Designed miniproteins, single chains, continued (3). Designs and how they scored, part 69

Each design is a single chain, and the fold is of that chain. pLDDT is the mean over its residues in the fold that is shown.

## One batch from the design tools (miniprotein)

Design m10543
Fold by ESMFold2-Fast:
Structure m10543 (fold): chain A 97 residues (1-97)
Amino acid sequence: VEALLAEARAALAAGDLEAAYAAAREAAAAVHAAPRPSAEALEAVADLFAALADAYAAAGDYARAREATLLSTALRIEAVGVRIDEEHPEAEARTRA
C-alpha cells in the first residue's frame, strides 16, 4: 500500500487531483483487501482524503471536497474501531463468544 500512498502524495503535490484521488481510492481498496486492516494504514488513507478535500475546496470543487471529507471521516471511524479491537482483544472475544 506504501507505493499507492506515495503515488497519491506525488500527484497531490503536482496538483493532479484526479490522479491523487484515483491512487487514494486504490490505496483504500488495498487496505480493505487485507485479512486484517491496520489502524495505521486506514489513518494514512484517511489523511490523504482529508488533504484531497482541502485541495478540492481550494480549487472550488466543493462536490469533490465533500466526497473526500466523507471518505476521510468513514476511514477514521473504521480506524478507531480497529484500534479499540487491537488494544482491547478480550472485549472483542467476549462479544463474539
Scores: mean pLDDT 78

Design m10544
Fold by ESMFold2-Fast:
Structure m10544 (fold): chain A 96 residues (1-96)
Amino acid sequence: VAEHAAKLVVDAFEKLGYELEATLVRIAYGSALSTGDPLAAVEATARMAVKIAKESGDPELKEAVRKALTEAAEYARSQGHDEVAEILEKAAEEIK
């Protein structure tokens, strides 16, 4: 679930040509995951993605990241991971 969320978010950045930013999100996910806490990994991924999207000023990137977070949240909820879904939904709201 956490890996699926990270994959969708990274893919959104890469599809729009934000290669360095995609790498930063991937690093945030991996660093947090090394603590053994998947929730921390999801939080780190969401926080980095929101920060970059907001700072970019790019409406297309903001929408793509928002959609990725929303889709990841829906998947997490379908798998019974409501805490993960809540983190991702909150992050998607912040991009607006």
Scores: mean pLDDT 81

Design m10545
Fold by ESMFold2-Fast:
Structure m10545 (fold): chain A 72 residues (1-72)
Amino acid sequence: SSSAEDYLAKGRRAFEEGNYEAAIQYYQKAISVDPNNIEAWNLLGKAYLKLGNLEEAQKYFDKSVALAKKAM
């Protein structure tokens, strides 16, 4: 299955294995399927934090927060 949830599950597995680049690729695929998936944006930010890319991480966390506010 190529659903957003399938990509999130694969991304989380990669993240737990320490493969943050693979996690990012799966989270980006989840976002391409569902760009309003708040969890996918938040997980993408966390993966970038693990790679030490603070600026990129903050952009994705800000996107996650903006989507959460829009959903309220």
Scores: mean pLDDT 88

Design m10546
Fold by ESMFold2-Fast:
Structure m10546 (fold): chain A 91 residues (1-91)
Amino acid sequence: MPSLEELLKKAAELEKEITDLILKYGVDADPEKLREKIEELKELREQLKELAAKETDIKKKIFIEMHIIAIEATILVAERVLKKKEEKEKE
């Protein structure tokens, strides 16, 4: 299993890539690339949840949980962009 630092670094890189895609292309962002990055973030989220569950230091546990919330917010925003694209394709 990667270290907490490695997982957080990968999450930050994926969050930046998702943000850059949305800012550059908006709803016209490549849905396949967005879905791939969302799935990678979901995998990292599950690994962070496993680390939080095993963590006995409450301060470290809270720190991990805060990062999980940030990842979940990024996933939610990206999924909303994908849904808006699907709605436009129905019109």
Scores: mean pLDDT 80

Design m10547
Fold by ESMFold2-Fast:
Structure m10547 (fold): chain A 97 residues (1-97)
Amino acid sequence: SKEEATSLNNEGIKLQLAGRLDEALDSYQQALEIYQALGDKNGEAVSLNNIGAVYQSQGKLDEALDSYQQALEIYQALGDKSGEAQSLYNIGLVYQA
């Protein structure tokens, strides 16, 4: 199921690049559920950042902030400085919108 979650995130990226935002969101949400069931905190945080990016593209700024904030909290708990920096950058972009 980790392979399935990774595949769903990759499909979500392709759908997002194609402008198919609702389908990208569905793929990322399915990946999130699998990573959560596995206890894969890194996969959970990546999926939450991707979900935030879709919401931001849709102009759903409050939902984007919530998703990015959840990813930030996970990356901080993991000590993942790269993930933390990316989530903070994304949050900053939403506040500038």
Scores: mean pLDDT 90

Design m10548
Fold by ESMFold2-Fast:
Structure m10548 (fold): chain A 92 residues (1-92)
Amino acid sequence: SKAEIKAELLKKSGKGSVKIKIKASNLSKGGILESLAKINPDGSVESEILKQKGSGEIKVEASDVSEGYSAIIKIKAEGKEDNSSGEKELNI
């Protein structure tokens, strides 16, 4: 079943853009995950869970990172049914 994913750009620095893929998986019914993801200029992603209700996972991948670019995004994933999953792609 489908999870709902929302992503919000909190901060960016440098010029250019990054392509971000967010995957939420194994969410319980009514489960909520909130995470911060920091995209570094080398393309690495550091994530921190801010809030978790129920089970689930969030994975963030960055690609096509412009040189010197960095960003911080806030992600919220919500499971509508047990074993909910979903994906969201952003270009920021």
Scores: mean pLDDT 85

Design m10549
Fold by ESMFold2-Fast:
Structure m10549 (fold): chain A 100 residues (1-100)
Amino acid sequence: SSELLEEIEKLLLELLRLALEAVDRGADPATVRARMEEIAARILELASKVLSEEQVEQLREAIDRFLAEFEAAYAAGDAAAVEAAVQTMGREIKRILDEA
């Protein structure tokens, strides 16, 4: 399970990095969304194997909130709001995984 936890952490960091890089590169919103949803699905798949059902639910809620906040901020061209969403998600990830 340590290897799966490491992979989950890696994918979560990739999700956050993708959000910041999308702003920097002016990436196509539909392409970014598709990639984020792909990463999110993989995170939840792996999480279901090593985390409790409650932790998986918390992680799903955190991801859904992050994706919604990112989409709103990105559509508005608000880089500061994207950074705030990334920071909030980083804190949620630490909280959820520290309980594992």
Scores: mean pLDDT 86

Design m10550
Fold by ESMFold2-Fast:
Structure m10550 (fold): chain A 72 residues (1-72)
Amino acid sequence: MSAEELIAKIEELGKKLREAIEKKDFEEARRYAEELMKVAEEATKSPDPRAKLVGQIALKEAEEALKKIEEE
């Protein structure tokens, strides 16, 4: 996957994750957070510094969302 494709997918999944949380659809939110975490981890391994930075930010967002869903 190209750096541009990784960034675009992260942005789409982040939006869907936030919308699912706002709707209190925690089952869908968990699925989007897990997918976001996987794509973000791939982005952090990218040689592209933009994809790497976006991946690091998205990874933290996904981790925080999963903790909130699982603990509360």
Scores: mean pLDDT 81

Design m10551
Fold by ESMFold2-Fast:
Parts: C-alpha cells; sequence; structure tokens
Structure m10551 (fold): chain A 97 residues (1-97)
C-alpha cells in the first residue's frame, strides 16, 4: 500500500529530524544542513500524500498541504512534522478499514 510506505517514510524522517535537532543543540557541524535536507524530503512525502488523498479525503489533503507550507516556511517546525506523521497514520488506518 502506497499510503503505508509514505507514513513509514515520514516516521523515519521525523526521527532523523529529532536526531538532527539534538546534533544542532550539541554544536555539531552540518546539523542545520541535515535539518533542511530531512525537512525537504518530508515536504516531498507530504506532496505525494496530499495528491494521493485529494479525491477521497480532500479535507485531509488540504491539511497536509498546510503542514507542507509550514515546513517550507520553517524547516525546524517540529510540531508541523509531528502533526503530518500523525495525519498520515490516521489516513493509513482509515484506508485499512
Amino acid sequence: EELKKLYEEAETLLNELYAAEIARAMGFPDADAQIEATTARLIEVAEKAAELLSDKYPEMAEKIRELRDRLQANPRDIDAAEELVGLLKKAYEEEKK
């Protein structure tokens, strides 16, 4: 199931984002670049998920696009990343029956 893959990818990226924020707090070089790269991948996941859900769950797709826009504006918006992963999980559970 494509939606399951997107959810699993988003969860992995969220964990990478947590690790990058810890690295940033510890003063490791390239932590900011890692955050930006990880968030860019998460934005791609959000775009794919919104497109996949747009016909059957238009309100959910719209919310995913709002979260994508927040991540584009602030790559460190961990709340938006968390909400996106939660929404993808909900979409996957909904499709599951």
Scores: mean pLDDT 86

Design m10552
Fold by ESMFold2-Fast:
Structure m10552 (fold): chain A 110 residues (1-110)
Amino acid sequence: SPSAEELRAALRAAYEEALAKDPNNAETLLTIGRAFLAEGFYEEAIEAYKKALELDPNNFAALYNLGLAYLKLGKYEEALAYLQKALELAPTSRAAQAALEEVQARLAAA
């Protein structure tokens, strides 16, 4: 398996290549964003998911995963905004509800 640094560089290169080849491929941007998020590369995940949202502003996966990435970075106000928007699109999503409750608890403890 590659090192974390090698994996980060490879994912960054894949992201840059995807944007150069087809900047309008939301599916590829979501896939790369998910890979960044899974490896703990939260700032890169945010970049990829924001690009995906430029193409599809109501994409639940992008909004939800942006909320999770911001939550992991301790950026609770940004996390709140994206998770609220995700929950508006999918009001019965237990995952979005749980993430939103976690962010609200973190903000209340501040």
Scores: mean pLDDT 88

Design m10554
Fold by ESMFold2-Fast:
Structure m10554 (fold): chain A 92 residues (1-92)
Amino acid sequence: VLERAARILGLTPEEFERWRKEAGEDEVAADLYARLKILLEKNPSPELEQLVGELKARIDAAVDPEELARRLKNARQGVSEEDLRIGLILRR
């Protein structure tokens, strides 16, 4: 899943493996999800939709439900649950 996402974004296998070792898989997944979501909005495709869905499932599994619920209660109007999930992972 992560390798396919990195390839779509133009990363080489070597660049992806180096990034994964340095940042960790959860941070890489969150960053790839954010980038692919933007790409999907500009250029919709079935393959990209499936890949974004797979990354979202991985991110959802990595987020603490209690922390997410707490942030949702205090979230400003217009902040999505997905944006909060990404923010929680990237700050780990």
Scores: mean pLDDT 68

Design m10555
Fold by ESMFold2-Fast:
Structure m10555 (fold): chain A 55 residues (1-55)
Amino acid sequence: MMSPEEMAERILKAAERAPEPIREVIRETIEESLKRGESSDEIVDRVSLAAERAV
């Protein structure tokens, strides 16, 4: 299964094509989620919610 760190890297690479401020919000959300020791699924859920709020 994919590690949280591996999932974070894949999301960040995909987000490189997104405009600011969405890209920045995604990066910050991933960093906070990793510090909390959250799973890959939790990172995806958090990033989705944060991106929706940024739009």
Scores: mean pLDDT 77

Design m10556
Fold by ESMFold2-Fast:
Structure m10556 (fold): chain A 74 residues (1-74)
Amino acid sequence: SLDEKRVEEEAERLVREGEELFREGRGEEAARKYEEAAELYELLTRNAPSEELREYYQKKAEEAREKAEEARRA
């Protein structure tokens, strides 16, 4: 398995790629990137060593899911 820091970096990268694709009008591709990021944040949530980190990653997963829905709706 990748270490937790690498998983977080990958999730952040996917969010940035999704944002770029959304600006380009590539909503379906942007949504897929946001969904991939959400899945990684969900993995981080399940493995979080503290309540504070669990809440943080859960919020990031929810934000990514919301962005995916927005991208598909646009």
Scores: mean pLDDT 88

Design m10558
Fold by ESMFold2-Fast:
Structure m10558 (fold): chain A 60 residues (1-60)
Amino acid sequence: MEELVQKAIEAGINTVKEKGKEGIDEAIRTALQTLSGLPAEERPLAAVRVAKAVMDAADK
């Protein structure tokens, strides 16, 4: 559970750091894909946390 969230955050942040703002959409999609292994009822909350981390990294 938490391990998948951390992996998704790291993958998303790496994509954004490499591609900058142009990578935001790709980074979020890749991170959310990693969270697909979670139960549907838990995925939305985890996805929000990952998206926030990715967007924060993209914001400089």
Scores: mean pLDDT 74

Design m10559
Fold by ESMFold2-Fast:
Structure m10559 (fold): chain A 110 residues (1-110)
Amino acid sequence: SEEEKLKLEAEILRTFALMLGYLYPENKDIVDKLIKLIDAFINDAPEEEIRNIMKELGLSDEEIDAFLKLSKEDQIEIFREALTKIAKGNMSKEEFAEFIRDLIKKKLEE
């Protein structure tokens, strides 16, 4: 099913995130929060749990509401692009939050 496919893609991204936390220990806090977010997605966690994790990443309630309006496919694509961004080098927590914010806006406008 499409739902099973999306969960499998999320599990692959989770494995990639674990590798990135090992390779870029400077980004470990961001990576650990992304792993929590991907786990919440895989386990169909309540929206409140997702909201709490995304607030820890520096996103506002309005930005989180925008993320939650996205399709599951677009949510997974945000995880993929976030991990790809981390793989390209060191970044601040603020720069990471800005990247995710801009990506959510782009996906919502599609």
Scores: mean pLDDT 85

Design m10560
Fold by ESMFold2-Fast:
Structure m10560 (fold): chain A 91 residues (1-91)
Amino acid sequence: AVEHFLEGNMLMLEGKLEEAAEHFKKAIEEDPNYAEAWYLLGETNTEDALEYYRKAIELDPNYAEAWANLLKLEPDDEEARERLKTLPVPP
């Protein structure tokens, strides 16, 4: 899981979003509870980004970055707005 996650991160930095997505999918196949891999899969896929952010939040309700990006896609999401107020500011 971690190896595919790290490879996906590297590919994202290179702008290779489709290849990055394949590595995050492999990380999720090995560990379906890998909230960070679900979040980054959302960063690589605009069509399903909302669904992937929701998966990350389901696994880790304190994932501030996933809540923030969910709110950008759904500005009227009251739950995301209220939740983000109680979470630590991302570094």
Scores: mean pLDDT 76

Design m10561
Fold by ESMFold2-Fast:
Structure m10561 (fold): chain A 77 residues (1-77)
Amino acid sequence: GDAAAGAGAAAAGRAGGGSAESAAWMYIQHLGGDRATGARALTGGDEEARAAGEIGKVGLQLMAERDPEAYAATEAA
């Protein structure tokens, strides 16, 4: 996906009244189902919620590394 679209998804997550984690989750969703689907396939049903928290945190770190401006905006907003 496009970096600009990814940054937009992260900003949209925050704009919706979410936290930095919510924005990171939106960013992971925007990257496509590959990461989310992979984690879901590995963890399965009940473990999906547990994996979701880790995905959100990983997405936040990925955002900080790949798009520090979006990360800073998420923290500031």
Scores: mean pLDDT 52

Design m10562
Fold by ESMFold2-Fast:
Structure m10562 (fold): chain A 69 residues (1-69)
Amino acid sequence: MEKEEEERRKKLEELARNAPKLEEKELEEKIAELEELAKQGDLEAGIAEGVIRIVLGVRKTIAEREARR
């Protein structure tokens, strides 16, 4: 049980670590996948979805600010 949770956490941590390197389309696809898992009661998937949404939001905000310079 704990090993299975640890493996799941490692996968989510790896996804979060690689999120800044992913393209926006890939981030949106991952958000959709994790959102479905969170609806099924996967709290860790909900947390990972939140992290990826923040990364995507920050990227869009930076792009908008650069466009206005």
Scores: mean pLDDT 72

Design m10563
Fold by ESMFold2-Fast:
Structure m10563 (fold): chain A 77 residues (1-77)
Amino acid sequence: SMAERRAEAIELLEEADRYLEAGDYEKARELAERAAELAREDPRLQAQALLGVALAYKKMGDDEKAKELVEKAREVL
C-alpha cells in the first residue's frame, strides 16, 4: 500500500542519517535514493528524500549534483 511504501521510505531515511553520521556518504546516498523512489506518491516525503541525496553528494564533494537534487526537490513540492 501507499502507507507501507511511505513507512519504508521513512525507515530508509533514518538509516541514511545514521550512515551520514558515520561518514559513509555513498551508502547514505543509495538509501536516500531508494527512499525517493518509494515516496513518488508523497511529494513532501519525496522532496525530503531528494534533499537527503543532495546532502550526501555535497558531503562527497559533488556540489553540481547536489544543486541539481535541491532543484528537483523544489519542483516536486
Scores: mean pLDDT 89

Design m10564
Fold by ESMFold2-Fast:
Structure m10564 (fold): chain A 59 residues (1-59)
Amino acid sequence: MEVDFSEGKEEEALAALRAEWAAHPGNRDLWDTLISLLRQMGKEEEAERVRAEAEAALA
C-alpha cells in the first residue's frame, strides 16, 4: 500500500495492549480495552476470540 493508513495508531495500540497484558496477565482492564479497540476497528471475530481467551485465562 502506498499509504500506511492501515498501520495507524490503532495497530500500535493493539500491540502495546497485548505486550502490557503479557506483563500483567491478571489485569482484566487491559483485556477489556483490547476487546473494545478491536470492536472499534470492526474486527468483531478477533474481539470475540480475545474475550474468550480472557475469560479462560482469568477464570
Scores: mean pLDDT 71

Design m10565
Fold by ESMFold2-Fast:
Structure m10565 (fold): chain A 56 residues (1-56)
Amino acid sequence: MSDAGSSLKPYANDPQKFLAKSKELGIPEEKTQEIINLIKAGRYDEALELQLKLLS
């Protein structure tokens, strides 16, 4: 994808899919909700950056 943040757009209409994935990866629910809120706000690049930061 030319825009990395656009990879998170599918989760905007299916946040439960992202929640399930994050839970499988061991990301805390509070942080998962923060990422979902960014996705819902259209801040896909910020959501992606936060996700990568939590996985490192």
Scores: mean pLDDT 72

Design m10566
Fold by ESMFold2-Fast:
Structure m10566 (fold): chain A 60 residues (1-60)
Amino acid sequence: SSIELAALKEALEAGADEELARLIAKASTVDPRLAGEAIRAAEEGDFERARELAEEALKL
């Protein structure tokens, strides 16, 4: 979807690796708020927090 692709691009631009960026992209389709927070955490260099937020969105 266009939403998922946009989130993937933003996550990669924020410095997330491919695996984390794909996780954030999936999160954006179920909880766009948490996905946005994950991208923000990645922009701040907090990749651990970004993963936690994406996993929370996906109920992992």
Scores: mean pLDDT 86

Design m10567
Fold by ESMFold2-Fast:
Structure m10567 (fold): chain A 70 residues (1-70)
Amino acid sequence: GLEEAKELLWEQAAPLLSPEGQEFLRAVLAGDFEKARALAKEHPAAAEEALAVVRKVAAENEELLLKLVE
């Protein structure tokens, strides 16, 4: 389900991110959009990097797509 997709996404994406990008992604995956918005304002480049990495991981990971639809 969605929670398994979030875990898989974190495992694949987090090692590719800066510490600021990791903190942003962690907030997004936790549903803490207030914190995510604050982090994106403080570190916009890190937030853009995190979104780009997430998009790439999702495109290259069939298992993540399957867990999103289950």
Scores: mean pLDDT 79

Design m10568
Fold by ESMFold2-Fast:
Structure m10568 (fold): chain A 79 residues (1-79)
Amino acid sequence: VALPALSPGAKKVLEAVLADPEGQELYRELKEKIAAGDREGAQIATNKLANKGRELNPEASTEDISLAVGKLYAEAQAE
């Protein structure tokens, strides 16, 4: 399963989240919730990642944040 190629804005959001210590912890939380089959927890972690993406990139569009977070979710599921 392949996600579409990230826009430059979405890639910037993704890279910023993964470079941020808090963003790294939220991504780890997402992976743990997905691995445990905790659908509600995975959704909460996804929302936290979206909020962190917005905080780190206030100029990013909603679409760019959604693409970046969707990429993180898909990669977490692939593990």
Scores: mean pLDDT 80

Design m10569
Fold by ESMFold2-Fast:
Structure m10569 (fold): chain A 84 residues (1-84)
Amino acid sequence: AKWLGELDDDERLAALRAKMRELGVDEARIDAMIAVVELERKNGIANTSKADIEAVAPGLDPRELAVEITSVELIWIGDQIDAE
C-alpha cells in the first residue's frame, strides 16, 4: 500500500476526501478539514497556529478538527495496510 507521504497532493487529498465521504462527513466540513490538512502539510503541524486554522476553518474547534483528521488518516492507512 502507498503511505500518505508517498502520494502526490492531488492523490492524498482525493483519498482523504473519499474516506471522509464514506464515513458520512458533510461536504462543508470535508472542505474545512481538507483546508486544515493542506495548511498543516505546507507549514508542518508544530508550526500551524490556532489562528492559521481559524483562518481556513472559521467557527470550528482546531483541536476537534485535528482529532477528526488524524482519525480519518489512521482509518485510511489501516485499510491500505490490510489491503493486498
Scores: mean pLDDT 71

Design m10570
Fold by ESMFold2-Fast:
Structure m10570 (fold): chain A 83 residues (1-83)
Amino acid sequence: MIEEALEKVKEAGKLFEEGNYEEAIEKLEETSKEMEEKGYPDLSKSLEYFKKSIEYYIEGNEEKAEELNKKAVELFEKAREEE
């Protein structure tokens, strides 16, 4: 599960770097819901923060976007280290 979530986060990150923000947001939102349904609340929350980071970036709030991205990465790495 963590490996699947990691692959989807990497795909969303690539979409973001390519300027495909809508697709990146959609992928993160879908993956977050999947993780919540499967009983991985920390992964779900991390993916939600990645999604919100992109949303704030699009709105022009780069500082908040960077803060949320850092929180998402930290939560994701914590969940990963528990394996």
Scores: mean pLDDT 80

Design m10571
Fold by ESMFold2-Fast:
Structure m10571 (fold): chain A 86 residues (1-86)
Amino acid sequence: SLKEEIRELVLEEARVTAEIMLLYVEIKEIEKEIKRLEEQPETPEVRERIEELERRRRELEEKIRELQRRAEELAARLEALLEQLR
């Protein structure tokens, strides 16, 4: 039913939003780790660790972009279904 489809979309939108927020927390932790490493003397080990953290950050940023697109699609579908109730 239309009501069940709306309920499912609302719950999915909440889950996607929660996942995005958790990924932002992970990015913040990575940024703090990079900043701490940048304050240390530059060694090959420190440089390699920073490069790995930068790669992880980029992967998480890409995942956030994909989830944001999904959230926009879910929001558009929800709006269309809500219009059908009028």
Scores: mean pLDDT 88

Design m10572
Fold by ESMFold2-Fast:
Structure m10572 (fold): chain A 66 residues (1-66)
Amino acid sequence: MSEEEREEFVRRLMEAGGLSREQAEEVVRALEAGDSARAAGILMRNGALTPEVIEVVREAARLARR
């Protein structure tokens, strides 16, 4: 995905999931690497696995697969 798309998803994860910037960036990097298990683990450990965050993750994973 583009730099602008990464920054947008980082911001959305921080707002919807209450993640720190570092945690949100790690989730996006895991999705770019195709490591959905790592992304899910970060979200679960930080109490961020909400319906809103799941939708953001689905969009990010879809763009990362292009």
Scores: mean pLDDT 82

Design m10573
Fold by ESMFold2-Fast:
Structure m10573 (fold): chain A 119 residues (1-119)
Amino acid sequence: MFEVTESGGGTVPAGGSLTLTGNFTGPVDDVVGVAWFAQPPGKGARQIASISADGKKKGYAKEVEGRATISIDRSKKTAYLNLSNLEESDTAVYYKMVFAIVDGLPVFAAGEGTQVTVS
Protein backbone atom coordinates (compact mmCIF):
# COMPACT_ATOMS: atom_id res chain seq x y z
CA MET A 1 0.00 0.00 0.00
CA PHE A 2 1.09 3.64 -0.27
CA GLU A 3 3.29 5.21 2.42
CA VAL A 4 4.46 8.86 2.27
CA THR A 5 7.37 10.59 4.03
CA GLU A 6 7.90 14.36 3.84
CA SER A 7 11.12 16.25 4.61
CA GLY A 8 12.84 19.59 4.02
CA GLY A 9 10.96 21.82 6.46
CA GLY A 10 12.53 24.05 9.09
CA THR A 11 12.78 27.69 10.17
CA VAL A 12 13.32 30.11 7.26
CA PRO A 13 13.61 33.93 7.29
CA ALA A 14 10.98 35.98 5.43
CA GLY A 15 12.04 36.26 1.78
CA GLY A 16 13.92 32.94 1.99
CA SER A 17 13.38 29.69 0.07
CA LEU A 18 13.34 25.93 0.67
CA THR A 19 12.59 22.66 -1.13
CA LEU A 20 10.22 20.10 0.37
CA THR A 21 10.74 16.46 -0.61
CA GLY A 22 8.09 13.76 -0.49
CA ASN A 23 8.94 10.10 -1.04
CA PHE A 24 6.31 7.39 -1.48
CA THR A 25 6.19 3.60 -1.63
CA GLY A 26 3.76 1.29 -3.40
CA PRO A 27 2.81 0.58 -7.05
CA VAL A 28 3.74 3.62 -9.18
CA ASP A 29 1.46 2.47 -12.03
CA ASP A 30 -1.60 3.03 -9.77
CA VAL A 31 -0.61 6.68 -9.07
CA VAL A 32 -2.70 9.35 -10.84
CA GLY A 33 -1.05 12.38 -9.25
CA VAL A 34 0.48 14.11 -6.25
CA ALA A 35 -0.59 17.22 -4.34
CA TRP A 36 1.01 19.35 -1.64
CA PHE A 37 -1.20 20.72 1.14
CA ALA A 38 -0.42 23.43 3.70
CA GLN A 39 -2.08 23.45 7.14
CA PRO A 40 -1.46 26.77 8.97
CA PRO A 41 -1.74 26.84 12.79
CA GLY A 42 -5.40 26.60 13.86
CA LYS A 43 -6.68 26.26 10.26
CA GLY A 44 -7.67 23.47 7.88
CA ALA A 45 -5.34 22.02 5.27
CA ARG A 46 -5.53 23.58 1.79
CA GLN A 47 -4.13 22.32 -1.51
CA ILE A 48 -1.34 24.59 -2.77
CA ALA A 49 0.15 22.61 -5.66
CA SER A 50 -0.59 19.51 -7.74
CA ILE A 51 1.05 17.49 -10.51
CA SER A 52 -0.18 14.56 -12.62
CA ALA A 53 1.81 11.30 -12.49
CA ASP A 54 3.16 11.93 -16.02
CA GLY A 55 4.22 15.48 -15.04
CA LYS A 56 2.16 17.07 -17.85
CA LYS A 57 -0.52 18.81 -15.75
CA LYS A 58 0.37 21.18 -12.90
CA GLY A 59 -1.77 23.43 -10.71
CA TYR A 60 -0.97 26.10 -8.12
CA ALA A 61 -3.11 27.96 -5.60
CA LYS A 62 -3.23 31.73 -6.23
CA GLU A 63 -1.43 32.60 -2.96
CA VAL A 64 1.71 30.64 -4.04
CA GLU A 65 1.54 31.26 -7.81
CA GLY A 66 4.92 32.45 -9.07
CA ARG A 67 6.56 31.37 -5.76
CA ALA A 68 6.06 27.59 -5.96
CA THR A 69 7.36 24.94 -8.36
CA ILE A 70 6.18 21.32 -8.20
CA SER A 71 7.93 18.37 -9.87
CA ILE A 72 7.72 14.57 -9.81
CA ASP A 73 10.20 11.78 -10.51
CA ARG A 74 8.13 8.61 -11.05
CA SER A 75 11.20 6.33 -11.23
CA LYS A 76 12.37 7.56 -7.79
CA LYS A 77 8.79 7.77 -6.43
CA THR A 78 9.57 11.31 -5.26
CA ALA A 79 7.85 14.69 -5.60
CA TYR A 80 9.39 18.09 -4.84
CA LEU A 81 7.91 21.44 -3.90
CA ASN A 82 10.23 24.43 -4.19
CA LEU A 83 8.95 27.48 -2.29
CA SER A 84 10.57 30.90 -2.77
CA ASN A 85 10.08 34.42 -1.37
CA LEU A 86 8.45 32.95 1.77
CA GLU A 87 6.08 35.07 3.89
CA GLU A 88 5.04 34.64 7.54
CA SER A 89 1.61 33.51 6.23
CA ASP A 90 3.37 30.46 4.67
CA THR A 91 4.03 29.09 8.21
CA ALA A 92 2.30 25.70 8.19
CA VAL A 93 2.71 21.93 8.31
CA TYR A 94 3.15 20.78 4.68
CA TYR A 95 1.75 17.41 3.60
CA LYS A 96 2.30 15.48 0.40
CA MET A 97 -0.72 13.45 -0.74
CA VAL A 98 -0.55 10.65 -3.30
CA PHE A 99 -3.72 10.09 -5.32
CA ALA A 100 -4.07 6.58 -6.76
CA ILE A 101 -6.75 4.34 -8.25
CA VAL A 102 -6.57 0.77 -6.91
CA ASP A 103 -9.06 -1.78 -8.28
CA GLY A 104 -11.26 1.09 -9.51
CA LEU A 105 -11.35 2.82 -6.09
CA PRO A 106 -9.74 6.20 -5.31
CA VAL A 107 -7.06 5.98 -2.61
CA PHE A 108 -5.32 8.90 -0.88
CA ALA A 109 -2.14 8.54 1.19
CA ALA A 110 -0.32 11.28 3.13
CA GLY A 111 2.57 11.34 5.60
CA GLU A 112 2.90 13.05 9.00
CA GLY A 113 3.98 16.32 7.33
CA THR A 114 6.96 18.64 7.63
CA GLN A 115 6.83 21.92 9.61
CA VAL A 116 7.81 25.21 7.92
CA THR A 117 8.17 28.29 10.15
CA VAL A 118 8.76 31.71 8.54
CA SER A 119 10.12 34.34 10.94
Scores: mean pLDDT 85

Design m10574
Fold by ESMFold2-Fast:
Structure m10574 (fold): chain A 70 residues (1-70)
Amino acid sequence: SALAAQGAELRARAEAALAAADAAGGSVEHYAEAQAIIDEAERLSAEVGAEVAALVAERTLARAEAEAAA
């Protein structure tokens, strides 16, 4: 479905943003871009299902680690 394709695209973008944030040194500011993309996906979560929930969990852990390191 179109919603499933949109969810997959947002997931790929969030994963790329998290990887870019890690490569850039894992600052809280760099994770803000990944969070914005995941938040957009989360607004669609009722329509795109469990995949978005998994990304939200991954983002939450990555951000907590970045904040602990800052």
Scores: mean pLDDT 70

Design m10575
Fold by ESMFold2-Fast:
Order: sequence, then structure tokens, then C-alpha cells
Structure m10575 (fold): chain A 86 residues (1-86)
Amino acid sequence: MIVKLIVENANPGAALAAIGAGIDASLHGGELKVETEGDKVTATVIGANEKGIKAVEDTARGIEEGGGKLEIKEKGDTLEFIVTAP
């Protein structure tokens, strides 16, 4: 499975959290790719397992609880957590 954490309007803390979640997820299995475009940070883990998916989800929900907005999308074998930072 592919898991993506997409953080929009990323402040430095949210950006570091996204990168950290991607690293944590990849340590449980899979390959990490990080992309930045202005204030948007995307961490993609290809071949993510359940522990990796949970690490990404926990980080996305943490940003949501801090005042962000979370949208979850499934596209085939890809699970996307799209969070807009406050």
C-alpha cells in the first residue's frame, strides 16, 4: 500500500512533523519520498505496512487537533491524509 501525508499551509513545526512521520513509517517498511512546494509538504511511503499507516494517521490527526483540517482519500492502493495546518 502507498500512504501519503500531504500538509498544506505548513509552518515549520507541521513540516517537520510530516517528515518525521514519513521517516517513522518507512522504518516499519517501504520507501520514503518527501516533496516540498512552497508551504506544501508531501511525505509518500511506498510499500507502507499497518504500523507505518498508523504513524502517518496519528500525525495527521495531531495537526487536525491543533486546529488544522483533515481530509482522508482512498485512490486504489493509495491512502492520502490531506491536512491543512492552522
Scores: mean pLDDT 83

Design m10576
Fold by ESMFold2-Fast:
Structure m10576 (fold): chain A 98 residues (1-98)
Amino acid sequence: VKVTVSIAGDAAKVAEAAALAREAAAEAGVELTVNQTVLPGMPQTLVGFVPDVELSEEDEKKLEEMAKEISRLINAGAPREEIRRKMLEAFEFIKEAA
């Protein structure tokens, strides 16, 4: 399965989120493309997942909620391992839904 992860925000937060996405994708065995958009002074970091497979409407909504939760954790300054674990859960979900 191929997944594009889109990350938008401040340079430092985007770089860390991208590193965590690469680590989680490698553990999940997912082929990853990361699109980074650096927006200096952006108050929040936003993460999105775009798998190369068609998901059901229900599974698409679940994935959007997972991405929203990951964005929330990053913006709350949650521990690195918690963010990584949530990204891993999202990649595993995509693999099972595909």
Scores: mean pLDDT 85

